# Designed miniproteins, single chains, continued (3): the designs that were tried, part 17

Each design is a single chain, and the fold is of that chain. pLDDT is the mean over its residues in the fold that is shown.

## One batch from the design tools (miniprotein)

Design m8560
Fold by ESMFold2-Fast:
Structure m8560 (fold): chain A 61 residues (1-61)
Amino acid sequence: MRLTAFVSGGIGYVFDEEGNLVYTGPVKDPVEAVRGGAEALGLRLRSVEMIDKNTAIGTAE
């Protein structure tokens, strides 16, 4: 599963590949947001990549 994380004002927003919000909460960076999204789904994070300072993409299974 692909997860996309956006951070704004210290809050992370994590979406699945269908555009559903799967996680939101206070985070220090978008990598932490992707980890939170994977954990909320009960999935293992396989990879994560920062696209920019406010955006990361990860793969979870």
Scores: mean pLDDT 86

Design m8561
Fold by ESMFold2-Fast:
Structure m8561 (fold): chain A 107 residues (1-107)
Amino acid sequence: SLPKVAYVGSYEIAELMLPDMVEQGYDVLVFGIDMSRMPSREEALEEAGRVAELAREAGLRVVILVVTDSSTPQSEVDELEEELRRRFPDAVIVSSLDEAEAYIREW
């Protein structure tokens, strides 16, 4: 069977949904970071850390989806993605839902 995937945009929603995700047999948590809405890079990294730890404790695999718009400099995207890969080596870092789904299908 295909992996069961939950999509969340915040730690608060991830924490709220976690008991039901575990009970229903979810395999993967996709955490979205919207760079146009993030308060700071440091706060986004801290929230990603809390979500990654929450997923790890629950036995879920984590995908971090970095969402950008045309106003976001590519250097800022590259810096965030590099720092995410450095801090969360067990997480898959992607820039689109299609890329996330491609990785999840191989699992």
Scores: mean pLDDT 84

Design m8562
Fold by ESMFold2-Fast:
Structure m8562 (fold): chain A 65 residues (1-65)
Amino acid sequence: SSLVDFLRKLQEKYPEAKEELQQVIDLVEQGRYQEAIQRLRELQEKYPEVKEELDLVILGLEREL
């Protein structure tokens, strides 16, 4: 999945969010897109520096709904 590839690149760029981004990847791989979006929204609040890149991921996941 291109979204999973992008999330893996975000783990490399933001190692402080690596474990939480892995939880999002696991949800995406399970097809649990609404839960993945909720986790990404929580991550945007915790790590404002990744907010814009996570907005792109959320838009991609919303297209799957």
Scores: mean pLDDT 87

Design m8563
Fold by ESMFold2-Fast:
Structure m8563 (fold): chain A 104 residues (1-104)
Amino acid sequence: MEEDEKYIELVAKELGLSEEEKEELLRAWKTDPAEALSLLVGHLSRRVAAAGDPERGGLLGDAVQAAIAGRLEEATRLLREALGVEEETARAIAHLIHRAVEEV
């Protein structure tokens, strides 16, 4: 929980999420991992769409699938390319996606 909350704080800051969006993601993370994953992917998709590059959309899809499968190194690389974020932020996103799937 504490480590995951730290990752959510980092991701929210780097993606420029509002306090309301961050609090919603933190709430969902504690109550419904599927909702948390949906919210997180929604924020990532919005950032990619704002960049106006259709290739980044494909990279994001590949990154999400890699993270779900536990291929965190591949997911981190693809997230860096898709989002234009630092490696630490990309690793945090990959970790959160993987953790959301494991919390069944």
Scores: mean pLDDT 81

Design m8564
Fold by ESMFold2-Fast:
Structure m8564 (fold): chain A 96 residues (1-96)
Amino acid sequence: MITGADVLEAFLALDPERVRELAKKLGLENKGIENTSDETLLVKMAIAKPYLETFNLENAAKLKAEDVLRYLLSLLGLRPIPQEEFDAVEKKLRGE
């Protein structure tokens, strides 16, 4: 049972292999993540980390893992999603 908190924790832990495993397990592999090296993925995650630390893990645990992963991959520029989906997930992660 994977939650949105498990996904957010993988990004906060700066674990590109775990993020890639989650993308495969949740059916969210795409050309963006496939064509990104682990070193590049780590750098993108590290740049985003201070922003991700503003999110609430308890709120993330209430979200579907797929929704949080789609949002985070979009935040890193690795997966396009609709703006309305991006904004909705971000608000929920902030507890807004």
Scores: mean pLDDT 86

Design m8565
Fold by ESMFold2-Fast:
Structure m8565 (fold): chain A 100 residues (1-100)
Amino acid sequence: KALEALKSKTVSPIEVAKVLAEELRKDPFNPEAIRLASLLATSKDPALRAAGVALGYIAFFANKEERDEIIERILNAQTPEELVKLGEEALKKYKELSKR
């Protein structure tokens, strides 16, 4: 229902990221949240794209400690630039893991 409300209203990239982070915090295997994170990763908006990358990293690659840290950082984000930085860090970790 929180994800449905998000789709029907114009919301900020920060609000989108926080809703998805909270859903993945409750259930790291939530298929709706994972699907939306994947869609965000293809967004033309750099903050939404970065949020999608970070949330995708949580869903598929992060261990519990990394997941909790990234979720906390998204929930405490105040600017789109903080999401962009987080997404860049997640992409770097993703690239390192993909070599194994």
Scores: mean pLDDT 75

Design m8566
Fold by ESMFold2-Fast:
Structure m8566 (fold): chain A 66 residues (1-66)
Amino acid sequence: DPEKGKELFEKYLKDRFTVNGKGGTKLPDLSGLPAEGLRRFLKRGVEGFIPPFSDEEAEAIAAYLS
């Protein structure tokens, strides 16, 4: 669900990650990751930056960014 993915991205990720060269600069550009790699990355989380996401949440964010 891209709508849910957008909400999660805006709440947790928008200021920390770059998308198409815009946004945060601390973490890699999420639009450059393949969908499988992006899902694995989101499920792992990043200590102090993003919580680990569930399978459903990672799928939603990947769908939003595709």
Scores: mean pLDDT 67

Design m8567
Fold by ESMFold2-Fast:
Structure m8567 (fold): chain A 94 residues (1-94)
Amino acid sequence: TTFTINPANKKLTLSDASLLSRITGFKQTPLENLIEIIQKQDTISAATIEKILEIPAEDAEYLAQQLQTKPLKDALVDLDVRRGVEDIKNAVFA
């Protein structure tokens, strides 16, 4: 399934990758690759995000869905919170 990229995300530049890396925990280079795809395409697939960010398919689909309605910064913060909750569950219950 492909998701429509919110037009607000078309204003992103590669320099935003450095800031996003500092606030989200993702490395700068994967974020630069993601921003380049967002700049070139009006739609994005979860499979593309999974490959670029090297995250699980369910997290990639979540991020792709969030990019339809919110800026990349907010979508990445939401994903980081989601991943943090899962890490706590795994540490306590597994």
Scores: mean pLDDT 77

Design m8568
Fold by ESMFold2-Fast:
Structure m8568 (fold): chain A 104 residues (1-104)
Amino acid sequence: EIKKETEEVFKKAREKYDEAMKLIDEGISLAEEVGDTSTIGALKRAKKGLEDELSRVEEDIKAGNYEEFLKEAKRLLEGAEDTIKNAKIFKDYLESKKAEREAA
């Protein structure tokens, strides 16, 4: 049943989206604290990308196009998972940079 599969994928995508957005906001706050403008820019671009992907999924839901909805929900899930991975890498980098400044 494509509808059930789509709903399950979207639920997982939404959970990962919420996790990714939280990590981005935490990363932006930390990057602002350490003055890393390049990382702030990268995280803000990642945030916008995920917001745009979620908007596409919401448009597909309104249109009733379950094939496109499933496709875009899978893309949102993949994008959110990749963003979580990258945000954790940035957080580790920024925390290391902060620790070095506090030790000096």
Scores: mean pLDDT 83

Design m8569
Fold by ESMFold2-Fast:
Structure m8569 (fold): chain A 88 residues (1-88)
Amino acid sequence: MLAEGLELVEKGLALIREPFEILRKGNNDIPKEELEAIRAKGREILAQGKAIILSVPEVPQEVLDRIAAVEAEIARLEAEYAEALARS
């Protein structure tokens, strides 16, 4: 259960990161709507992973620390994505 939840959290993070990498490389061939759909799917999968982890009666501190680190990385990526869009 914890391992499955963490896998989904990591998958969600990867999907949120993908649109930023596409914008950073200057690939304008992909519609902005498609990039937003990928980000939305990443957030959905992340939420599912977190829900699974939080359903465990006693979550180890190291797992909570990993979730906090992922949340911080997502906040950073979302800020960078907004900045990249503002510069285009």
Scores: mean pLDDT 78

Design m8570
Fold by ESMFold2-Fast:
Structure m8570 (fold): chain A 83 residues (1-83)
Amino acid sequence: MKIEVEVSVDDLIGAGKAAAYIAKENGVEVTIRARAPADDSRIDQAIEETKKIAEEYGVEVKVERRPLADGSVEVTITIKKKK
């Protein structure tokens, strides 16, 4: 099973923590997408917090950043259980 969710950058940390828990508990792959200005420090903060929780839960995290034509960035965080 794969779960995909789009969230605001304000919710990205909370979404990352929830996704790590869901991946750990249910063994599913969770993908979170958010859009923000490319220089928004909340992106880096959310990635750091998500990695920290993922390490604690024993799940792996992949992060991808895609620049958009309007000067924003789309951040995709994919979390799945380590094997």
Scores: mean pLDDT 80

Design m8571
Fold by ESMFold2-Fast:
Structure m8571 (fold): chain A 83 residues (1-83)
Amino acid sequence: SEEDKEKEEKLLKELDELKEELEELLKEKEPVPEEKLEELEERFKKLKEEIEKLSEKSKELKEKVLEVDTLLGILRIKRAVFS
């Protein structure tokens, strides 16, 4: 539907914005603060919940989710190792 398409486009945009923020944080010398990591994980959790409400998920949407999850995983590891 048109509504589902518009919702997917908004979710893709929000995932791209989150991805860009995560990539910038990974360039930083220091690990991200715990509070910032918790904020980012909560944002991703909410996005995943909205994605699960879609009747169909595009390949692009699935790939973006995996990219964001991977970047968050790297930030978690960096924080754990360098904290």
Scores: mean pLDDT 84

Design m8572
Fold by ESMFold2-Fast:
Structure m8572 (fold): chain A 110 residues (1-110)
Amino acid sequence: DPARRAELVALGRRYLEVLEELQDQLIREAAAGDPFAQELLEEAKKNKDVAGVDARYLGRRQGLAPEVTERAVARLRELHERSRTSLEARAEFMRAFLALAAGDVAAALA
């Protein structure tokens, strides 16, 4: 489906733009001596829990309560794992990530 492919490509581009900005900010905060950013950056380098690292960093940036951040971590981990074998789950993962980055917690947890 060309229309669905075009939508996925546009979604992927926006996801990568936001992800790159987020990663650059995490690196800058870690370099500035933020212990939380330093711990997350070291965890990110291990590449074992990409979705969990992203969700925890976004939760802190949005000022989310720990319980809400844990729900976002669980949701993004679920979608990320499913995204390995499903283009549909990949799109859901990117939308949830973008919603969380925008502070739309309800959309991110849907």
Scores: mean pLDDT 84

Design m8573
Fold by ESMFold2-Fast:
Structure m8573 (fold): chain A 85 residues (1-85)
Amino acid sequence: MTPEQQAELRRGEEVLRVAEFMEERLKEAIERIKEGDVEEATEEYEQAYDDLMDALDALAELPSLRQLALERRKELDEERKKLLD
């Protein structure tokens, strides 16, 4: 493995951890919205959604993770539309 490939892998692992954390925040916010805590949970949802989308954009810049990141972005966009409609 080249030094460039190792650096890309490390950056990918770091961004994946951020994405996993934001995924958990997003799930918590959705659950709270469903429970009727709409005001506070909507702000948490929007922040977690934006942060997760940014993390997925960063993952999409990595050739090895691009397809996975783009597929998850599409899923999140569809989930957001269902939640807000």
Scores: mean pLDDT 77

Design m8574
Fold by ESMFold2-Fast:
Structure m8574 (fold): chain A 89 residues (1-89)
Amino acid sequence: IKERLERLAPALEAAYAAASPEQIARAAALEEAGLERVRAAIEAGDAERAAELARELAEEVGRLLGLPEEVRRELAEIAAEMARALTAA
C-alpha cells in the first residue's frame, strides 16, 4: 500500500498545489463527512460497506481535485483495501 501511495504522491502533490482555497475547503469537508461514514462502518464490522464508502470518498475527492482517471481509480482501490484491513483488525 505505501509503495502504491508513493507512486501516486507526485500527482496528489500537483493536484493540491494547483487547487484553489475553495477546492481545498470542499475536499476537507468531503473527507470529514466521508471518513466519519467509513469509521462507522469499520466500527460496525462491515468490511464491504467500509470499503465501498472509502472507494466512493476517494473518487469524489480525486474528481474534485482534478486527478487523472487512472490515479483516481488506483487511489479508490487503495482506500477500499485500507478500509477492509482496518475492519478486519
Scores: mean pLDDT 79

Design m8575
Fold by ESMFold2-Fast:
Structure m8575 (fold): chain A 88 residues (1-88)
Amino acid sequence: MAARREEVNERLAEEGEEIEKNKDEKGAIRAWIEGVGMLTGDKELEEELLKLFDELLKEGKPIEEIAAELFELAHKRLGLPIDRSLYE
């Protein structure tokens, strides 16, 4: 099929609705990143999480994927296992 990088136009329409719903989720993720920095005292981890969050937002990734990537980075840096049974 033809390249659908111009799926940006359809994505913008979907993104409009998702942005309204995800505005609270975006704020919650940012608060979680700040919480990780506060609890761990690891400013480098906080900065890495904020950079990743910004990069994924620029790529137009959905908030759920952004959250998953952030959790993965945090768990790796904290030495915690990435496991669905620990997701709560």
Scores: mean pLDDT 65

Design m8576
Fold by ESMFold2-Fast:
Structure m8576 (fold): chain A 89 residues (1-89)
Amino acid sequence: SILDKILAERDLILEAFRTGDTSQLSPEGRALLQTLRIISTLPEIVQLMFAQLALRQGDYLMAHLILESLGELVGPFAAALERARAALA
């Protein structure tokens, strides 16, 4: 399914984000990784804003990448991340 393809690409991009190994990525995946790296330099509240924007634009892959790269956050952000992850599943 489209969702399964998105989740598989997500896992490859997140692994590349952690390890620096881009060998398994498509050109589109490499572009998304570069965007994720730029976004990850921003404050967490701004990163969450970009994740919400991606969700509104139907860019589920980018939204999920940002949310997973942020990890666990305390309080309202943690709840918002869990709701967004559920919406992407």
Scores: mean pLDDT 72

Design m8577
Fold by ESMFold2-Fast:
Structure m8577 (fold): chain A 70 residues (1-70)
Amino acid sequence: SAMDERLEKLRQELLEKNVPQEEIDAQVAKERERMLEEMLARLVRRLSETFNKPPEYVRQLFEEAVESLG
């Protein structure tokens, strides 16, 4: 929700600057990926520390969950 609102704002800012829709779509997709990767990295670190499990193990569980969600 909050992420989608920020991405929609970015899309509108680029549209107001007369950026081609193809470039807008590419930049919004890139920013979404960056935000998701940062969120995942923080979550993996926190869970690794909380459960005293290797970050690699925690990351694997999340990769499986993300694949399940599509």
Scores: mean pLDDT 79

Design m8578
Fold by ESMFold2-Fast:
Structure m8578 (fold): chain A 58 residues (1-58)
Amino acid sequence: MAEEEGLRILHDALARSRTYEEVRALVEQMADEKGLPEEVKEAILARLDARQAWTDAL
């Protein structure tokens, strides 16, 4: 439910940003604006951190 919404935010941020830092900043801002639970926000950031190598390599 909320995690699905968080994944959508992450996906959109990845599509629109060039840098890992930009993606992270966008995700944090969008999650705060959407009022996502902190646990969902942390899960998204953890996924982004785990996939930073993919984003850099892609």
Scores: mean pLDDT 70

Design m8579
Fold by ESMFold2-Fast:
Structure m8579 (fold): chain A 91 residues (1-91)
Amino acid sequence: MSVEEQGELLRGMAEAFAATSEEALRAELRAAGLSDAAVDELLALLRELARVAREGAEAWRRGDDEAVRRAFEEARALLARMRALDDAALA
């Protein structure tokens, strides 16, 4: 994946997260049967992912390729942690 592709993904994620209501998402996750502890942990990871996506999108806008790559790897690690929590909650 190129820096341009990574930058576009981070920008798209930042825009999607800016449009997301944390309160509505919390209600939806609870309705799906997640515990309060699992919801709080997942939302904390989502806030961190939103921050990383915003920082990566800004780095891409200014042409900081190294910062884009770091943000993308950090986002991948956060997504992997969120997936592990979802898998555990559904088991």
Scores: mean pLDDT 82

Design m8580
Fold by ESMFold2-Fast:
Structure m8580 (fold): chain A 55 residues (1-55)
Amino acid sequence: MTPSDQQQQMQQIRQLIDDGRYDDAFQLSGDGTWSSMPDDVRQQMQQRDDIFRQR
């Protein structure tokens, strides 16, 4: 991804998290985006992933 595309993807992920759409946010976050996530976003995604794994 280009830097601009990555920034737009990050904004979209933040919006999905704010809306409580953790599934969509997790699916949208690829390896490249995951590595560059802010700590708060990464922690929220990881916590929700643990819940989904326990389904």
Scores: mean pLDDT 64

Design m8581
Fold by ESMFold2-Fast:
Structure m8581 (fold): chain A 71 residues (1-71)
Amino acid sequence: MTLSEMVREAALRAGLSEEDAEKIAEAVDKALPVSGVFALTAATETAIKLGGLDKMLKMSDYLGELLSERL
């Protein structure tokens, strides 16, 4: 499972729309060649713009859960 796939799943679990989750995943894919940390920053910024701070925080919680299962 790629980082963009995990972020997309976390966004969907947080209550973001399928369209918004896809936009966040695209932001991750564009940022990944720089670093994973930069990709997560891009995901966070995009999530705030699309769903606000509350949904971004929920997405971060679900992403942490998904990362724990994969590590």
Scores: mean pLDDT 79

Design m8582
Fold by ESMFold2-Fast:
Structure m8582 (fold): chain A 73 residues (1-73)
Amino acid sequence: AIKKAVEIAYEGAKRVAEGANVEEVKKEIEEKLAPLGEVLSVEVIETEYSVTVIVTIKLPSGEVVTVSATAPK
């Protein structure tokens, strides 16, 4: 579950770094994460050099986890 969430966050960060629309990518991340648990938040932070995606998800176990992934621009 966590490994898949990190993979999804990284692909989202990479797509934004490559010029994809932030709101569209957020929706795609939420849809891809839905099978893993309840998506509580998706944040995208852009700088001149990088894009970071931060995802908070509630797993079926009730555990709340936060994962982040960063892609260079």
Scores: mean pLDDT 81

Design m8583
Fold by ESMFold2-Fast:
Structure m8583 (fold): chain A 74 residues (1-74)
Amino acid sequence: MKITVVDTTTGRVEEVEPEELLGDKRDFARLALKLGADTIYMDGSGTSATLVDGKTGKILRILTGEEARELLKQ
């Protein structure tokens, strides 16, 4: 399943599979799909992400890569 990634620094929007992403971005994408989010907003640093249901605009989580990894273990 693809997820929409929005870089808030550049305005770039991409639809990707989580496996196409590296590091914390992959963990954010996997967690987003697990929580029912289809959109991730992050800045160019990629150190934190806002996970959003793009259909409703509902913010599901705002978190760091470490927090995403911990939630994926649970």
Scores: mean pLDDT 79

Design m8584
Fold by ESMFold2-Fast:
Parts: C-alpha cells; structure tokens; sequence
Structure m8584 (fold): chain A 104 residues (1-104)
C-alpha cells in the first residue's frame, strides 16, 4: 500500500512564508519518488519538491513558498511516482489536495 498526504495549506497574506509538508508512506518493496505538486486553476500541474522513498519507509517532502503572492494560490497535493519524470497523472498514489489562498 502507498499513501500520501499534505499539510500547510489555508489562507495566508501576501509576503508570508508558507511551508507545505508532504508525507509519503511506501509500504511496498520498490523505491518510489515522493513529490509535492501544485495544480493551478487552469489545470496546469508542476512539481515543487521531490525525493526518493524506499520500500517500507515513510518520508516527508517539504516545499517552502517564500514571499507568497496571489499567483501561489492553488491546490497542492503529494504524489508517489515510479519515475521522477512521470507526469503526476501517472502517480501510484495521489493524496487529497490542500487549498492555499493568498490574500492581499
């Protein structure tokens, strides 16, 4: 079983630092890649931080958004990938998204 979760979303003011923490639990036997992904309102996805997670391990991936801006508003979630270059849609596990809203 592979499980992912993310924390650190919510409403923040412009100029604040936001710390997003993804947790990846890899109860399988093979190495996976844990990644925090941002999904914009227009449906674009981009990786922010990634690391390898060995079979039987739980790892945390941290992404910091310094000097948050309105453009940082979106949904953030943690994924587990078999290949670091694979698109997030091919993820072995995709966690529930956390919404980040940046207010002026």
Amino acid sequence: MVETSISGGGTVKEGETVTLTGTIKNSGEGTLYGMIVKKTPDGREGGLAALPVKGGETATVVAEIENARAGDTGEYYAVALRDIFAPAEDAVAKGEPQKLTVEA
Scores: mean pLDDT 80

Design m8585
Fold by ESMFold2-Fast:
Structure m8585 (fold): chain A 70 residues (1-70)
Amino acid sequence: VDQYVLDVETALDSAGVSPELKEKAIELVRNATKLSEEEIEAGMEELRKQGLPDAVVEGIRIMARALQKK
């Protein structure tokens, strides 16, 4: 879990996203094991609408799904 959070944080820092958007993305990854697949997809779509780059959204989606399968 911690490794995925660090990877997401690094990607967000590189993309120059807002602190608020970064916090929302990290929160989604931290809670991935407690969320349904529908909730994760809804969270991803919301972050994309708020200006998160598609490449970063895809990276977070992959990490969140990996956490759920573990």
Scores: mean pLDDT 72

Design m8586
Fold by ESMFold2-Fast:
Structure m8586 (fold): chain A 115 residues (1-115)
Amino acid sequence: SLKESAKKVAELLGEVAELIRRAAEEIEKSKSVGDALVILEETRKEVEKLLEEALKVASKELQPLVEETKKEVEELFQKALDAAAKGSPVEDIAKLVREAARKVEEAKKKIEELA
């Protein structure tokens, strides 16, 4: 049912948001851009897996929102990776990662309102 799908998707998006928030904190505390890059690559891989699971359990009605959220998160992580490659401050990299967490949190809230 839509309600059961919404609950499962919201739970997975909650895990994604927490993972991204934690990564942003670790990046901000990192001593080098190289350390931040490792955190970004590891977090991106885990986030992609969880978002793919969310898309798999999403009902047809929820799939567009989950797909949009996945694209927005992927774009922000790519911007963060590009910033790291260019030697941007870790604070700027962390800001992009926090924006990705916010996008996931907004999607979770919208899905919970549909349940």
Scores: mean pLDDT 89

Design m8587
Fold by ESMFold2-Fast:
Structure m8587 (fold): chain A 83 residues (1-83)
Amino acid sequence: AELARRRFEELWRRAGGDPRLAPLVAQQAAAEVVREAPSEETKETAVEVAVEFLREQGYSEKEVAIARSSITLTADSIIRKAA
């Protein structure tokens, strides 16, 4: 969890802290975390960190739900390809 949060913070800093890029940063950071250690547990951790990050950036629950679904689908694809 802590390493995933660091990855999100690093990518966020590189993006210049633009709130409009927060969903893109969440998608990319979550995908990178899952690619490094493809597992169901890593997927759950990455999704939770991404959701919390988006809430902290002021995104609505509807936007957070859409991001959760998108990130989960991407993570499932990465895990399937790694198997």
Scores: mean pLDDT 79

Design m8588
Fold by ESMFold2-Fast:
Structure m8588 (fold): chain A 96 residues (1-96)
Amino acid sequence: NLVEELYKKGEEQLPEIERIVQKIIEEETKKTGDGFLASITVPMGAETAFKKMVEERAKAVEEGLKGDVETVKKIVEEGYKEGREEGERIAREKKE
């Protein structure tokens, strides 16, 4: 039962994936710095990264495909970048 195997492996890898996501968030936060910009970009990046992770996991289950941690990591990194860029846009508009 491939779907059950994927769910079990997904559950077992959840702490590892969460750790990877948190590490990416920490690295991106370090690059962004502190203050007003970070107060908007960090939450936006984290939220987008989590949404992308959940979407990829759901897609893997529906398609009967193995969830690849490497693929999830790439999608999370891209999601954080998208959320960060959107947060930067919002911060700029509020400052003006």
Scores: mean pLDDT 62

Design m8589
Fold by ESMFold2-Fast:
Structure m8589 (fold): chain A 79 residues (1-79)
Amino acid sequence: MSGEELFQKLIMSKLGPNGKDTKTPPLEKLIPSAFVRDPSAVSVEELADWIRTELTKHGFPPLSREEAEKIARYLKSLF
């Protein structure tokens, strides 16, 4: 599954059948300000760790490192 597909699946799972936690974390919480200023200055590993931490704060199930890195690579591809 691609990083885009994993990201969409996470968002849809919180908006879907359970309806309990419908709050999508704002993109700014998934992307550190340093990454927005210079995407090359933030490694995939650092971005993946940030994403895992923020998703956990918002009640998402823990991501594997591989899944978080795929999402991080997808986000880096957008910048």
Scores: mean pLDDT 65

Design m8590
Fold by ESMFold2-Fast:
Structure m8590 (fold): chain A 80 residues (1-80)
Amino acid sequence: MEETIEKISEETVEYTKKKFEELVAKGYSPEVAKALALSEGSKKARDLLKKAGVATDDELAALDKRSAEYKAIAEKLLAA
């Protein structure tokens, strides 16, 4: 169980970092790239935890909410 959670955490961090680097390379500001990468990372964590069966429905819903909140921050920054 601990190994699975640690592996998911490592995969999520690596995915988020790579996504941030890709978005910055595309010309997004670091603030927008960070918000978008954190949104995608939260979604990735949710999908991995759901697949592993180690999270409650409430915990999965909290990650979905976090992803949506980061996406809203990115959209607000892009609209400003």
Scores: mean pLDDT 82

Design m8591
Fold by ESMFold2-Fast:
Structure m8591 (fold): chain A 75 residues (1-75)
Amino acid sequence: SLLEKAQEILRNLETLKKELEKNKDYDGVSIVDELISLVREAIEKNDEELLQAIVNGDSKKIWEEIERRKKEREA
């Protein structure tokens, strides 16, 4: 299912974050944390459009959404 695929992506991102932390790549950790936050929110809200973009690897839509949300948090 779409939800199961998104949960698998979330687990892979959490693993990547741990490896970046071990290497003290704090810039990489920050980037991956934004992705983890987006994927977790998409799962929690059952946002099918965002889940579909995540599962399809639509990097443009994913990063545009992250930047939009970041700007909204800073306002």
Scores: mean pLDDT 83

Design m8592
Fold by ESMFold2-Fast:
Structure m8592 (fold): chain A 80 residues (1-80)
Amino acid sequence: SMEAEVEALARETGELMSEAATMASKSDKSTREQVTKLILEAARLLSAGRASTDPEQARALVERAGELAKKALELVKKSL
């Protein structure tokens, strides 16, 4: 179901955010600041997605959060 798919994506997004934050702790200050900004925006979108009563809006918000989490992880991997 759409709800199960959105929930799975939200969990995956949370894991990517945690991984990016952990890796950023080993990086330079500039990279940590950039990754932190991406994670904070992803967290905001994830929270908005979970609060949304519209299933399509919830999915779109969680998908956007996932994209930012992936970008944060890619950015920190390039800095290490």
Scores: mean pLDDT 85

Design m8593
Fold by ESMFold2-Fast:
Structure m8593 (fold): chain A 98 residues (1-98)
Amino acid sequence: DAAVREAFRQALEEEAGALRRELMKITKDDPRRFEAGRILSEAADKAIRAPDVDTAVELLRNGAKEAASLLSPEKAKQVLTAADGHAARFRARADAIR
């Protein structure tokens, strides 16, 4: 159903956008923040084109890990925690969509 697919896409775009905003806050004074943001945006674009929810979540989590690898351990932990939260919210939203 095209409407179900569009609802999944919208939910994923909203959660990925919120994750990117949290990344920008965590990395406010970091010289690598724009590169980290680019990596996360590219991962979100791949996730939107994923064939299923589990693949989309894996692509977002892997993108967050790659972005976090550019940051200090403390900031990396914050980004990964935020990513897990947004992934969980996306899964919950996906479960509610029919």
Scores: mean pLDDT 85

